# Designed miniproteins, single chains, continued (3), part 102

Each design is a single chain, and the fold is of that chain. pLDDT is the mean over its residues in the fold that is shown.

## One batch from the design tools (miniprotein)

Design m11773
Fold by ESMFold2-Fast:
Structure m11773 (fold): chain A 110 residues (1-110)
Amino acid sequence: DRDLSAALGRITVAALDAVGIPAELRSDVAILYQSALTAIERGDFERAREFLTELIDLVGADRALALIRLVGDGEVALLRSLGRDDEADRVAALTARAEELLTEIARERA
């Protein structure tokens, strides 16, 4: 769905702007975020932790966590507004797991 993909892309861009991710890092940050969610969805938590660790190294744990929350909340809200409740529930679950893993990594590194 081209229109849905465009709307989801706008949510990611708005979250990157709101969190204050530098322009030169935005592409890498978006790729790492999506790679982490894909790894979580596949049950590959070791690989998810690697992507989330690299994300923390680029932008810091606080900005990484804020980004995950803003993108996840925005995508869930959009999908629910479109009646795509099953997809919204999936995104919410993946986002919650990403937050848990990122918080664990940040605690281990503190």
Scores: mean pLDDT 87

Design m11774
Fold by ESMFold2-Fast:
Structure m11774 (fold): chain A 79 residues (1-79)
Amino acid sequence: KAKELLEKGQDYFNLGDYEKAIEYYEKALELDPKNVKAWTLLGAAYYKLNEKEKAEEYVKKALEIDPNNESAKALLEKI
């Protein structure tokens, strides 16, 4: 079910509705707080909203769980 929430969040992200994407990623994290992909996607959505401090915070959360996550490391370099 967390996967379905991430997929809906990604759909909103692709439409440019980053606020709705964040809502779905946060719901995915309520179900699975260790979901590295959800933390990384939450950071990406905040980055798109130009909320760089929040983006960095959430990407670092992903890296605390998986220090070798390539998507999270790549996103952190852009922030």
Scores: mean pLDDT 86

Design m11775
Fold by ESMFold2-Fast:
Structure m11775 (fold): chain A 55 residues (1-55)
Amino acid sequence: GFERAVEAGRLAREKGEKELGEFAGLIAGIVGLLLGLQGLTPEEAAKKALEIAKK
């Protein structure tokens, strides 16, 4: 549900901030939330969001 999408965004943001910095972490969090809303698991959404944010 929505709670899973929020968890995906939170996980993506936390990992993005640690690896890429605050701004890239914010972008990763937004992308992770959107991917979670589309039905990806939090881990899958976070992984894809980090790959996008690394560009």
Scores: mean pLDDT 77

Design m11776
Fold by ESMFold2-Fast:
Structure m11776 (fold): chain A 57 residues (1-57)
Amino acid sequence: SQTLTLVFTAPTEEQAQQQVDAAVAQAEAAGGTVLRRFVRKDPETGQYVGTVTVALP
């Protein structure tokens, strides 16, 4: 099985969350399983980082 980690950066938490939600929807549509997802603020840049880890069939 393949495991992929996708990382997104966005200026707002809402935008980062939207990117994470879209990635989750695409992964699920492809028959994948979402293993981990989160959004955090990077204190160094002030940007928001969204991360999704997916197991593909």
Scores: mean pLDDT 85

Design m11777
Fold by ESMFold2-Fast:
Structure m11777 (fold): chain A 74 residues (1-74)
Amino acid sequence: MEREKELREQFEQAKAAAVATIKAIGGSQEAIDLATKGFDLGLKGAISGSEKDLEEGLEKMREAVKLVAATKAA
């Protein structure tokens, strides 16, 4: 139970930091949405032990990073 609470707190903090960073650098709402879904799936996978949820979370975070990079490349 305590480990799940710690994971939730850490993932929520990381998600908030990632969203703030994307906003600060002028990233799109699509990038914010992908990052948010990535962290939500990552947390679900970490709590449940679902490798599929962890992999889907990582893929969504990768797509968010690509969108941010594309925006900077102009």
Scores: mean pLDDT 78

Design m11778
Fold by ESMFold2-Fast:
Structure m11778 (fold): chain A 76 residues (1-76)
Amino acid sequence: PSEEELDEDVKRALAIISLAVGKLAHPELKEEYDAAMDAINAGDYEKAIEILQKVLEKYPDDRAARSALKIAEELK
């Protein structure tokens, strides 16, 4: 099945995995990624979106942040 057919739990897991992989590749962004993952786990998608938008303002080509942002926007 495509990502558009996944339920909310699977979408949250994909966002968390994306950010966890991003954190390994960019340890400088650890605090931002940790905060975004915490917000997603708490169901606070609006807060996760704000954090990820700030990451993308500094690093517009960050694929992990873009992927997680797209999922968070879908889940709010």
Scores: mean pLDDT 79

Design m11779
Fold by ESMFold2-Fast:
Structure m11779 (fold): chain A 56 residues (1-56)
Amino acid sequence: MEEERKRLEEVRKVAEEWRKKYGLSFAPAPTDAQGRVLDPERLKEALERNEAALKA
């Protein structure tokens, strides 16, 4: 499904931006050897944790 792939790409870009802003000290994003997101839900959770850490 095209919308799912686009969502994964957006989540990946956001995760990369968060890593650059806050370093790699926050939860990492799971990807395969090709750099593709294995589980978009886990990546989303990692981003939410990074956001929570930023607020805290």
Scores: mean pLDDT 59

Design m11780
Fold by ESMFold2-Fast:
Structure m11780 (fold): chain A 68 residues (1-68)
Amino acid sequence: STDANLDAAEALLSSEPRLTVTRIGDDTIVASGNVPVTTLIGLALRLIGDFPDLEVKVEGDTITVSKK
């Protein structure tokens, strides 16, 4: 389910200790931190591939994951 995928996405982002991961309500996750661009892009691509029912946006040092 989308809720289970959102929980899994939060767990994936939380596996990077350099990111601060915050859940906003029941539909959005925001992760930000001082990580290499290659690490940030790698995480975003993994999220896009693993969770096609979720919207993934990257802006600067921040990854935002939300329900479509």
Scores: mean pLDDT 82

Design m11781
Fold by ESMFold2-Fast:
Structure m11781 (fold): chain A 55 residues (1-55)
Amino acid sequence: LSKEKKVKALKKLSEIAIKNERKPTKEDVKEVAKELGVSPATVKKVMKEASVEII
């Protein structure tokens, strides 16, 4: 996964967390994965590398 796609994933997840005042859910992860054309597992891996938790 490219640096640009990693940054986009984290940015979208951060925006969701801020707007909803909660940590991203697994459904939010699936949505971001679809937007980026990657698997949900890839998005979860990026989140773990950045120390971001899923509810």
Scores: mean pLDDT 73

Design m11782
Fold by ESMFold2-Fast:
Structure m11782 (fold): chain A 65 residues (1-65)
Amino acid sequence: SLDAELQELMERFKKLSEEVNKLREEIDKATDPAKIAELRSRIQQLVDEGNKLAEEKAALIEKRR
């Protein structure tokens, strides 16, 4: 059902947010500029995935109308 698909997307958003927070904590502990750049790149990938999930959520809401 659409409600189940929306709930699944919301859980995926929560997991992405938790992963971003973990990477930010790793940046706070990192002293190597190359490692910090790598971690920031990973955060950007997760942000891009979150944007894709937001588009999927919007599409599901439109189908409900």
Scores: mean pLDDT 82

Design m11783
Fold by ESMFold2-Fast:
Structure m11783 (fold): chain A 48 residues (1-48)
Amino acid sequence: KKIDEIIEKYKKGELTYSIALDEVSKLPDFNLDTLRYAEAKIKKIEEE
């Protein structure tokens, strides 16, 4: 999924948090579940 590519770029330091969320919000199928998924993945990266 494109969302996983965005999160992977964030994990590698290629995107800032704000840019990563902005890219997620631009996905054609964006909704609250997509946002929650991205937030959960980012939280897991921060906990590592």
Scores: mean pLDDT 76

Design m11784
Fold by ESMFold2-Fast:
Structure m11784 (fold): chain A 70 residues (1-70)
Amino acid sequence: AAEEAQRAAAGAAASTPNLSEEEAKALGDAGRSIAQGKPDEEAVKRALEVARRAGDERAAERLEKASQAG
């Protein structure tokens, strides 16, 4: 679950060539907080916005599920 969330976030970053350094950091922070079992609500929210802007709805759904279940 945690690895899948991190993988989804990394996939969204890789698929978006115009991704800013701040947006990439938001995805990384969200994935890390989920992997630690303490989802950071603000980081997850920012990561969901980044994933949805990138058009990766699957990554957004995985992040949302991981933040609720872990």
Scores: mean pLDDT 68

Design m11785
Fold by ESMFold2-Fast:
Order: C-alpha cells, then sequence, then structure tokens
Structure m11785 (fold): chain A 64 residues (1-64)
C-alpha cells in the first residue's frame, strides 16, 4: 500500500466517524449530507479530493 493510499483510507475512516456522530445526534439531514460526501470521498481519484470532501463533512457536523 502506498503512503497516498493509506492517507486516503485514513480520511475516509474519519468521514465514517463523523457520519456516526451525526447519526448519534439524531440530525438526519446532516447525516444524509455527510453520507453523500463520504461516498464521494471513497470514489475520489486523489487524497486531496478525499480530504476536501471529508473536511466539508466535518463543517456540516460543526454547523449542526
Amino acid sequence: MSKEEFEKEVWIAIGYMILGLAKSMGDEKAAEEIRKLVDEAEKADTVEQSRELVNKAIKILNEA
């Protein structure tokens, strides 16, 4: 596994943790938006794209 592949997997894991937190808070709208961002992060071609998408998910959780 390359360093870049590992970094991407770490960001995706963070995304799933953020999704779990949103679900725990009962905010179905935030959870749905975060789920879409994490799905896009998994499909992203670069670590930078995955990181940007997961950071958007973190922002949604902070605004919830």
Scores: mean pLDDT 81

Design m11786
Fold by ESMFold2-Fast:
Structure m11786 (fold): chain A 55 residues (1-55)
Amino acid sequence: MLRSRAEAEEALEEARRLLEEGRVDEANHLIKQVAAQFGDDEELLARAEAIFKEY
């Protein structure tokens, strides 16, 4: 589904918008996909955690 780090970054921005709309399950699904493909990318995981910490 995600093919590049840039797509993963866009997915995290989309997840942030979904959380703003209260669509938590959809946001969590998207973040899970980023973590599954880029779980070794500490920077991307830190961004995902920051999004959850805000909400």
Scores: mean pLDDT 75

Design m11787
Fold by ESMFold2-Fast:
Structure m11787 (fold): chain A 55 residues (1-55)
Amino acid sequence: VDALLQKQQQVQQQLVDGAIEAAKEIGASPEELEAIEKAVQEAAQQALQEFKDKL
C-alpha cells in the first residue's frame, strides 16, 4: 500500500482523536463530544478528498 495514503489516513484519524481529547479536557458533554467527532470526521474526509483531487 502507498505510504502516502497510509499517512493521510493516519493524519485524518489523529485529527479526530485530537479534537475529542481536547473537548474532554475542557469538560464537553457526551452530546458535544458526538457533535465534535462528527464535524471533525466530515472535515477530515473533505480534506482527504481535496488532497486526492490535487494528485
Scores: mean pLDDT 74

Design m11788
Fold by ESMFold2-Fast:
Structure m11788 (fold): chain A 88 residues (1-88)
Amino acid sequence: SAEIQELIDKAEELARETLELAREALRLAETREELLRAIALILAAIGILFEAELLKKDPNATKEEAERLLARAERLLAEAKALVEELL
């Protein structure tokens, strides 16, 4: 449905924002631990983008699955924002 697609599109939007913030965190990182945290955020955001693509191609995708993907993307974005603020 259009509603499911909108939820998935929003999750992709937030995952792309997370990638931009994680790239910034990677530039700000001074230690190995900080670099690994930034890399983990990049990989997690890429994972959300792959899951979004799979859901878009699944004719049996549910609203609940799309809502869970969006919730994960929202949490990941919050984590990325917190990391950038911590490193500034």
Scores: mean pLDDT 90

Design m11789
Fold by ESMFold2-Fast:
Structure m11789 (fold): chain A 77 residues (1-77)
Amino acid sequence: MSKEELLRLIGEILRLIGEILDLEKEIKKIEEKLKTAEGEEKKELEKELKKKKEELEKLKERLKELVEELKKIQEEE
């Protein structure tokens, strides 16, 4: 386990956290728009919301994998 690999892993984790926070902000914005949307616009927003929630789930799974890698490095077991 090299310091370079550890720093790279931390960098990837921080980048993913940023992407997750941005995506959660977009999801919240769509949810707010859905409160006032009607008809076809509501359907389009619901489709976009579903797509972004699926992307968020994938990013959270990737973050979990990287955090587990970091945990293994930290525990030295």
Scores: mean pLDDT 81

Design m11790
Fold by ESMFold2-Fast:
Order: C-alpha cells, then structure tokens, then sequence
Structure m11790 (fold): chain A 71 residues (1-71)
C-alpha cells in the first residue's frame, strides 16, 4: 500500500542515519514510519527497533530495520 511504501522509505532513511551515527534523526524517521504504516509485521519490527535504540543497542536495531525492508 502507499502507506507501507511511505513507511519503508522512512525506515530506509532511518537506517542510513544510524550508519552515520545520527540516532536522533533515525528516531524521528522511525516514529514517522510507525505513524503511517498499516502493516502489523512492519509496525512490530519498527517498535522493536525503537526499543533497541532506547537501550543504546544500535546494531540489533539495524537488524530489525533490515528485516522491515524485506516485507
């Protein structure tokens, strides 16, 4: 759907920002992705990534986001 494609674009940007060390920009992108997605699997993976980033676990968060992009 258009909403899920929009959410995936925000996930791609967030992943790029994490590669640059820009955690705040990544968090903003993921919150936007979470607000627009209608896919429950995509939502769950984004929520897991947000929790991992809150804990400072950037590498595991990136793995959840890579899985999100495969949906």
Amino acid sequence: SHHDEEAKRNVEVALEELEKGNVVAALNGLREALSVTRNPELKELIEKALELLRQGNVEEAKEQLKKALEI
Scores: mean pLDDT 87

Design m11791
Fold by ESMFold2-Fast:
Structure m11791 (fold): chain A 53 residues (1-53)
Amino acid sequence: MVVRIDGLVPGLRDRLEQWKKEGVTAVEVLGDDSLAGVIARNIATDLGLEVIE
């Protein structure tokens, strides 16, 4: 399953961890290498989620 991240929000790491527990293995980060997109990508990678462009 793939989940889209459309912005940097407080608790994003917690949300990604919850989705990982639900069986999410990949996330799609929306954004053109913006700061929010970079942060979201790094958090997803740290949690072991694949990042899809």
Scores: mean pLDDT 71

Design m11792
Fold by ESMFold2-Fast:
Structure m11792 (fold): chain A 75 residues (1-75)
Amino acid sequence: LEEIKEYIKKLEERIEKLKEELAELKKRLEELKADPSAPEEEIKEVEREILLIEGIIALLEGEIGYLKKRLETHT
């Protein structure tokens, strides 16, 4: 059971780092959108990266939820 708690902590640390990357990508996207000369292809690429990271965060949060449920079960 202690190993599960340690694993949850590692997942939470990974999510924190991914959220930092997401914040940087969102800032870059805002800068690109503010520039009328920015290539649409570059904007689309950054949007795609944002969606990918958001998807990974959602999966990791789901894993944490599952693991927390396993820790709370008395079965």
Scores: mean pLDDT 82

Design m11793
Fold by ESMFold2-Fast:
Parts: sequence; structure tokens; C-alpha cells
Structure m11793 (fold): chain A 66 residues (1-66)
Amino acid sequence: STIEQAKKAAESGIKAAEEGNEVAVLAGARELRDLGFEELARKIEEAARQGNWEEAIKLLKEVLKK
């Protein structure tokens, strides 16, 4: 399902953010956008570009709550 794919992308994104891997976090955000999480993906991209990994992880965890 779309939500299961989004949760998988979020889990991968959290790991990437914990490693400070901006390219991988941005790839995960793009996947979330394609799955319909456009606003959340936009915020994750912004946090990643700023190097704000704490905020990126917080936003990615919001996907896991669904």
C-alpha cells in the first residue's frame, strides 16, 4: 500500500539523517512526495538542506505515526 511504502521510505530516511547523508534524505523526501506526502516532503527537504537533522528525523517520524 502507499502508506506502507511511505513508512519504508521514512525508515530509510531516518537512518540517512542519523548519518548526515543529505543526498539519501533528499531521495527519501522525493519518494514521499511521489507517494502523496508533498507538504511533509517539502519540509524534510528544507531541513536536510539546512543540515537540521533533528528536524528532518522529527518530520520523518510523523510518517511512521500514520
Scores: mean pLDDT 85

Design m11794
Fold by ESMFold2-Fast:
Structure m11794 (fold): chain A 72 residues (1-72)
Amino acid sequence: SEEELELIIKGLEAAARDYVEQHPDESLEALKARAEQMAENVAKAHGLSPEETERIKEAALRAVEEAWKARN
C-alpha cells in the first residue's frame, strides 16, 4: 500500500542519515552508492515494482545529500 511505502521511505531516510553521521570520512559518492544499495536491497526484500524502487532510491539519495550538506 502507499502507506507501507511511505513507512519504508521514512525508514530508509533515517538509515541513510544515520550512515552519513557515522561515516564522516566517506565521500558523497561513496555515501550515495551505499544509499542506492540499501534502497535496492529493501525493494527486493519487499517485492517492490520498478517505479516504487526508483521512488525509495530517490528518497534515500536526497536524505544522504541533505545530511552531507548539513555536515559540511
Scores: mean pLDDT 86

Design m11795
Fold by ESMFold2-Fast:
Structure m11795 (fold): chain A 83 residues (1-83)
Amino acid sequence: FTLPDEAFQALGDTAARLMQLPNGEEAVRVLGEGVERAQASPDLDEAIKHIEEAANKASEIVPEARDVIQEGRDRIIEALKAA
């Protein structure tokens, strides 16, 4: 499975916002790992699950950025479904 460019743009936008916050770098690392697992996934449903799991974990690391992470997750999933 190949992630569309729009998914990487959504990840990048979310990462830029998170890097302004304490522990944001760790949240970005977790989201990046989720994207890597999504790329290695055999199908779209599994790719979406990895993105959802990564966003949930990142939200636990930086709860003050939960809305930002959720917005980023939704944008990435929308890009995956549109591919």
Scores: mean pLDDT 81

Design m11796
Fold by ESMFold2-Fast:
Structure m11796 (fold): chain A 105 residues (1-105)
Amino acid sequence: GVTITQSPTSLEAEVGEKVTINVTASEDVGTDVRWFKQKPGQPPQLLIVGGSRRVPGVDERISASGSGTNFSLTIENLKEEDFATYYAQDLSTSPPTWSNGTTLT
C-alpha cells in the first residue's frame, strides 16, 4: 500500500510567521491528497482537496501545492487559530491513508 510521510512532525512558530509542511508519498498518488486541520475537542476541518484546491470558507492565508509524490501546505501570516495539528490524507488507495501529522505550536 501507499505510505505518506509528513514532515516536520512538530513545528514551532510565532504569530505573523510563514510555515510550510511537506508530504512525501511512497508511490505516485496523482493529485488525490486532502489536507485537514484539527484542534483538541473539535472535529477535523477539511482545508484542501485535490492537492491544491482550497475548500470554500478556508482562509486565503492557507495554500497547498503538489502532485505525484510531493505535496506541501503553506500557512502565511500565522494567527492564533492556526496553532493545531495538520494531517494529509491519500485518496488514491482504498482504504484512504492518513499521514503521521504535524503539530504546530
Scores: mean pLDDT 86

Design m11797
Fold by ESMFold2-Fast:
Structure m11797 (fold): chain A 87 residues (1-87)
Amino acid sequence: SMEEVRREVDEVGAGVAAGLRIVDAAEAGDMEEAFRLAEEAVATLSELALRETLATLEWYVRLYERAGKDTSALRAALDYFRELVAA
């Protein structure tokens, strides 16, 4: 149904947006904010949205590796997010 399609699109969008906010905080070196945003995402988003958050974080780590950029902050945020989702 259109209602199911809209719900899935909205959930995917929310998950990606959460991932991008975490990336932005980590890029700024604000690890306290990156971890807070990860906790907020896990507390508020659906399992589908959280899969998209994870995919966004993993994609940005790969982009940074390809660009020869330091991935340490992004990997710390990704690792923390994985721990929260696994709990």
Scores: mean pLDDT 89

Design m11798
Fold by ESMFold2-Fast:
Structure m11798 (fold): chain A 87 residues (1-87)
Amino acid sequence: SIDEIIEELRELVRRLRELLARADELSPEELRARIAELTARLDAVVRRLAAAYDEMTPEQREEALRLLTEAVRLLGELEARLRALEA
């Protein structure tokens, strides 16, 4: 269901926040692997949201957009942290 896809996106945002909070505990290689895993997961969720977009309510679209915006922001922060570790 669409609500299940949105819940999966919410869980992904939670995992991104946890990874960012613990980034200093990881090697650059481990951090890169975790970022790659969560990026692939985000891509899969985005594809499912795109397929369901025309069937979504305005409220579901708004919630999905907010969660996607947060996920992209958190991934950007993680990539910046990784670059700093590789400098």
Scores: mean pLDDT 88

Design m11799
Fold by ESMFold2-Fast:
Structure m11799 (fold): chain A 71 residues (1-71)
Amino acid sequence: AEKYFEEGKKAMEEKDYEKAIEYFKKAIEIEPSAEAYRNLAIAYAELYKKTGDPKYGKLAGEALEKAIKLA
């Protein structure tokens, strides 16, 4: 889980939000955590800003909801 989470954070620094989403999803599959869902929400929000596609806004909101429930 930790390795995928760190890879996701690195992808965020590189502004590769699709790769970040992939790694955060893998981290969540192994061990769901509020922190992983928060970072997934941020990655979706950044992708929404870049694409304008409302599906990413919805996915960001869903990930944030999961983060709140796990905190």
Scores: mean pLDDT 84

Design m11801
Fold by ESMFold2-Fast:
Structure m11801 (fold): chain A 74 residues (1-74)
Amino acid sequence: MEYIEKGKEYKEKGDYKKAGELYKKAGEEAYKKKDYDSAVKAYNKAIEAYEKAKDFKSAMEVAVEVLKLAVERL
């Protein structure tokens, strides 16, 4: 949960780019543990943070990872 809490802290400070990085890291850690539900939730938070940072490239990249997770759970 460290990356989720840190992401929330940076989001509250208005550092949306750093918040997105941390939420993305939280999603990656959840994915490694095969906790796909938590991974999707963390990635969605990363997408929102990147959009607020106007970093649409990073937001799109994370959105593609969420789509891959949905397909993998066939």
Scores: mean pLDDT 81

Design m11802
Fold by ESMFold2-Fast:
Structure m11802 (fold): chain A 67 residues (1-67)
Amino acid sequence: MEEDVLRGIEHYRKGLEAYEKGDYEKAIEHFQEAIRDFERALGPDHPFVQRVRKFLEEAKKKLEEKK
């Protein structure tokens, strides 16, 4: 459980770094990995999972806008 939380945090940070650099495809990949790690540790309805999902949707929106 703790290892999944730590891995989720690392993926979330990488997603944020990619997003800040404008690499929305990489941001999406990292946010999806973070969601899977947090879901395993905390469950799919946890507020942290919902927060990362909101970032995932924002990254997807940015990618669609820059096609």
Scores: mean pLDDT 81

Design m11803
Fold by ESMFold2-Fast:
Structure m11803 (fold): chain A 69 residues (1-69)
Amino acid sequence: MTPEEDEKNRKVVKHTRKAIDAPTAEEQAKHIKEIMEIYNLSEEAKKQLIDAVADYNGISPEEIEKALK
């Protein structure tokens, strides 16, 4: 793996953990935005990420989607 790819992977792991652990939809959305910027995720992948973070935190995916606007 190149240093660039390694750095991207480390950032994604960090932001994924922070998104899951974040107490508010706004903070969760902030970390999800970072992941989307790093990987240029498809619409399907973005939806799956939002759904997973919302499910883990016991909130609706719609709350995170509103914060992503």
Scores: mean pLDDT 76

Design m11804
Fold by ESMFold2-Fast:
Structure m11804 (fold): chain A 63 residues (1-63)
Amino acid sequence: KEEKVTKIVREKLPEASEEEIQELVEETLRLYESWVNGMKIPESEKLLEEITEFVIYVHKLSS
């Protein structure tokens, strides 16, 4: 999970610092766990990818 999220973040934000990448990875995994465990949404690789892209999108808007 973490490796896949890290790859997507680096691909979408090639100029981001390692600190920024780590923070976005942690936010993505936290949100994914919230949806899977809190909302009982089935685990899927597609869901992980979509949440990763959403986190990146929000980050770009806030910068």
Scores: mean pLDDT 77

Design m11805
Fold by ESMFold2-Fast:
Structure m11805 (fold): chain A 61 residues (1-61)
Amino acid sequence: MLTEEEREALKEQIEAGLVASGFDPEVARKAVELAWEKAPDDATRDEFYALVGAELEKLTA
């Protein structure tokens, strides 16, 4: 399970990675925020990545 500190660091890492990959910063931030709201407290890194990807696809469709 991720600690609160690890979870916040993961949010920043994913957002920065998406922006570096050419995604709009606002879209990247919104996808991460939506995934974070849907993620259970015991979500793994892989589960959080999957949720971010799903939200990102909805925002970029």
Scores: mean pLDDT 77

Design m11806
Fold by ESMFold2-Fast:
Structure m11806 (fold): chain A 60 residues (1-60)
Amino acid sequence: MSDFEKLDIASEAGAKAFGKTPEEAKKIVEDYLREKGIKVKSITVSTENGKAKIIRVEFE
């Protein structure tokens, strides 16, 4: 899998998690990336008004 493919999948995961609580957003992103076979080092969720706005993913 190319780095561009990983970025596209991560962007899709972020779109699914947008507007969720930080806990739900992190879970959605972790589960989605896991289903796609992508290993992640860390996931950071930045919130605005208690909702996930920016999701940052570090790959292994």
Scores: mean pLDDT 77

Design m11807
Fold by ESMFold2-Fast:
Structure m11807 (fold): chain A 68 residues (1-68)
Amino acid sequence: VTAAQLATLMLKGDVDGDGTLSAAELRAVGRDLGMDDVDDLIREADVDGDGTVSAAELAALVERLFGP
């Protein structure tokens, strides 16, 4: 997974522009981008298991994956 793919996922996943992404939308965009670990990424970001992930939570996850 690249930072560019994650940035594109966040941008395209936020369809309504309110900073909230559904797990289903995120999965669809991730699969379209060729990310084979998107399901694992969603599971890690969706802490509450309600099927909704904020763009801020994804940004925090990116920092954890790419920075110490």
Scores: mean pLDDT 66

Design m11808
Fold by ESMFold2-Fast:
Structure m11808 (fold): chain A 56 residues (1-56)
Amino acid sequence: MFTIRVRYLPAFTEDGRAVGPTVAAGLTYPADASEEEILAAVAEAAARARELLAAA
């Protein structure tokens, strides 16, 4: 089965200051998943990340 996780993360500079919001997207899938299934899940994760960035 596929699990998609999308969340905001703080971005930091080299001196430890926060720069601004970032978005992390994680995808969990079975080892035997087809290429088409993986690509579809990646596209969905990218869409969710874009929605979060637009809402911020």
Scores: mean pLDDT 62

Design m11809
Fold by ESMFold2-Fast:
Structure m11809 (fold): chain A 72 residues (1-72)
Amino acid sequence: MELAEQAIRDAEEAIANADELAKEVGEEKAKQILEILRETLERLERLRRENAPEEEVFEVVGEALARIKEIY
């Protein structure tokens, strides 16, 4: 499941750079975005373990991006 692994890595890197995100959007918005990223990471880890179809991975990522866009 290559797509889920890539999405997991991207989410992990974003979480690791939380301090930079807080400088760009402020602590409150950064906190909300980080919660979405953590929820998304947990869902992607489950999909990866279950070898879920790539379509489900795209849906989870798309939902997370839409939620993050509403916060910006």
Scores: mean pLDDT 78

Design m11810
Fold by ESMFold2-Fast:
Structure m11810 (fold): chain A 55 residues (1-55)
Amino acid sequence: SANDEARRRIAEIYLTKPKTEEEKEKLIAELREIARENPELRLGVDALIAELEKE
């Protein structure tokens, strides 16, 4: 399902270690799009975005 694919993409992004600010911003933009299409995943997405911003 689309939701299963969204969860796989989130996991893939979580395992990705962005090396530049540009890569980080691109991943955050993708995560926000996933949350928009899958509102039930928003809390997990927000937590991951916060993690990426901390580094």
Scores: mean pLDDT 78

Design m11811
Fold by ESMFold2-Fast:
Formats: sequence, C-alpha cells, structure tokens
Structure m11811 (fold): chain A 97 residues (1-97)
Amino acid sequence: MLEEVRERLKEAGAEESMIDNVLRLLEKALEAKETLPPEEAIFELEILRSLIVAALTIAKLEAERKGDLEAAKKLEEVRDWVAEWLDEQIARLREEA
C-alpha cells in the first residue's frame, strides 16, 4: 500500500514534501487501526481521510492550473483509491465494534 501510493504520486509529479505528508497520514491511519479501540480508530481514520483527500485535491487543482491534465487525473485516481481503501478499513472497524 504505502510504496504503491508513493510510486503513483511520483508518477503524477507530486512534490516530495506532499508525498511525505500523505504517507505520514496513511502511516498514522494504519497505527490507529492497530492500537486504538474501534470507536477511537474510526474517528481518527475519518479525520485522516479528510486530510488526505484535501491534500490530494489541492495538488490536483495546482496541476490543472499548470495545464498538466494527465498529472491532475493521476492525482484524482490516487485520491479516490486511497479514500475507498480507508472507507473499507472504517467499515471493517464498525463490524468489530
């Protein structure tokens, strides 16, 4: 997961600082899922999901402003893929609660 996200964001031309930020948020989500009670993990994952979606949406809009529509599309695809994965993790935690 984390390595594939890194590679896809690099292919989209995302800056390393932005890639590092998204990966740190994903690492926090994985840690929360493993270490927190289900209700607290769900709350943390919902916040982290919102932050990741916001960061990737900003990056997409910046790519569009530069006229790089291919990069914008790749950033949107990564955003949606990560969001869907987090939604699946949240759903599983709700079944465990």
Scores: mean pLDDT 84

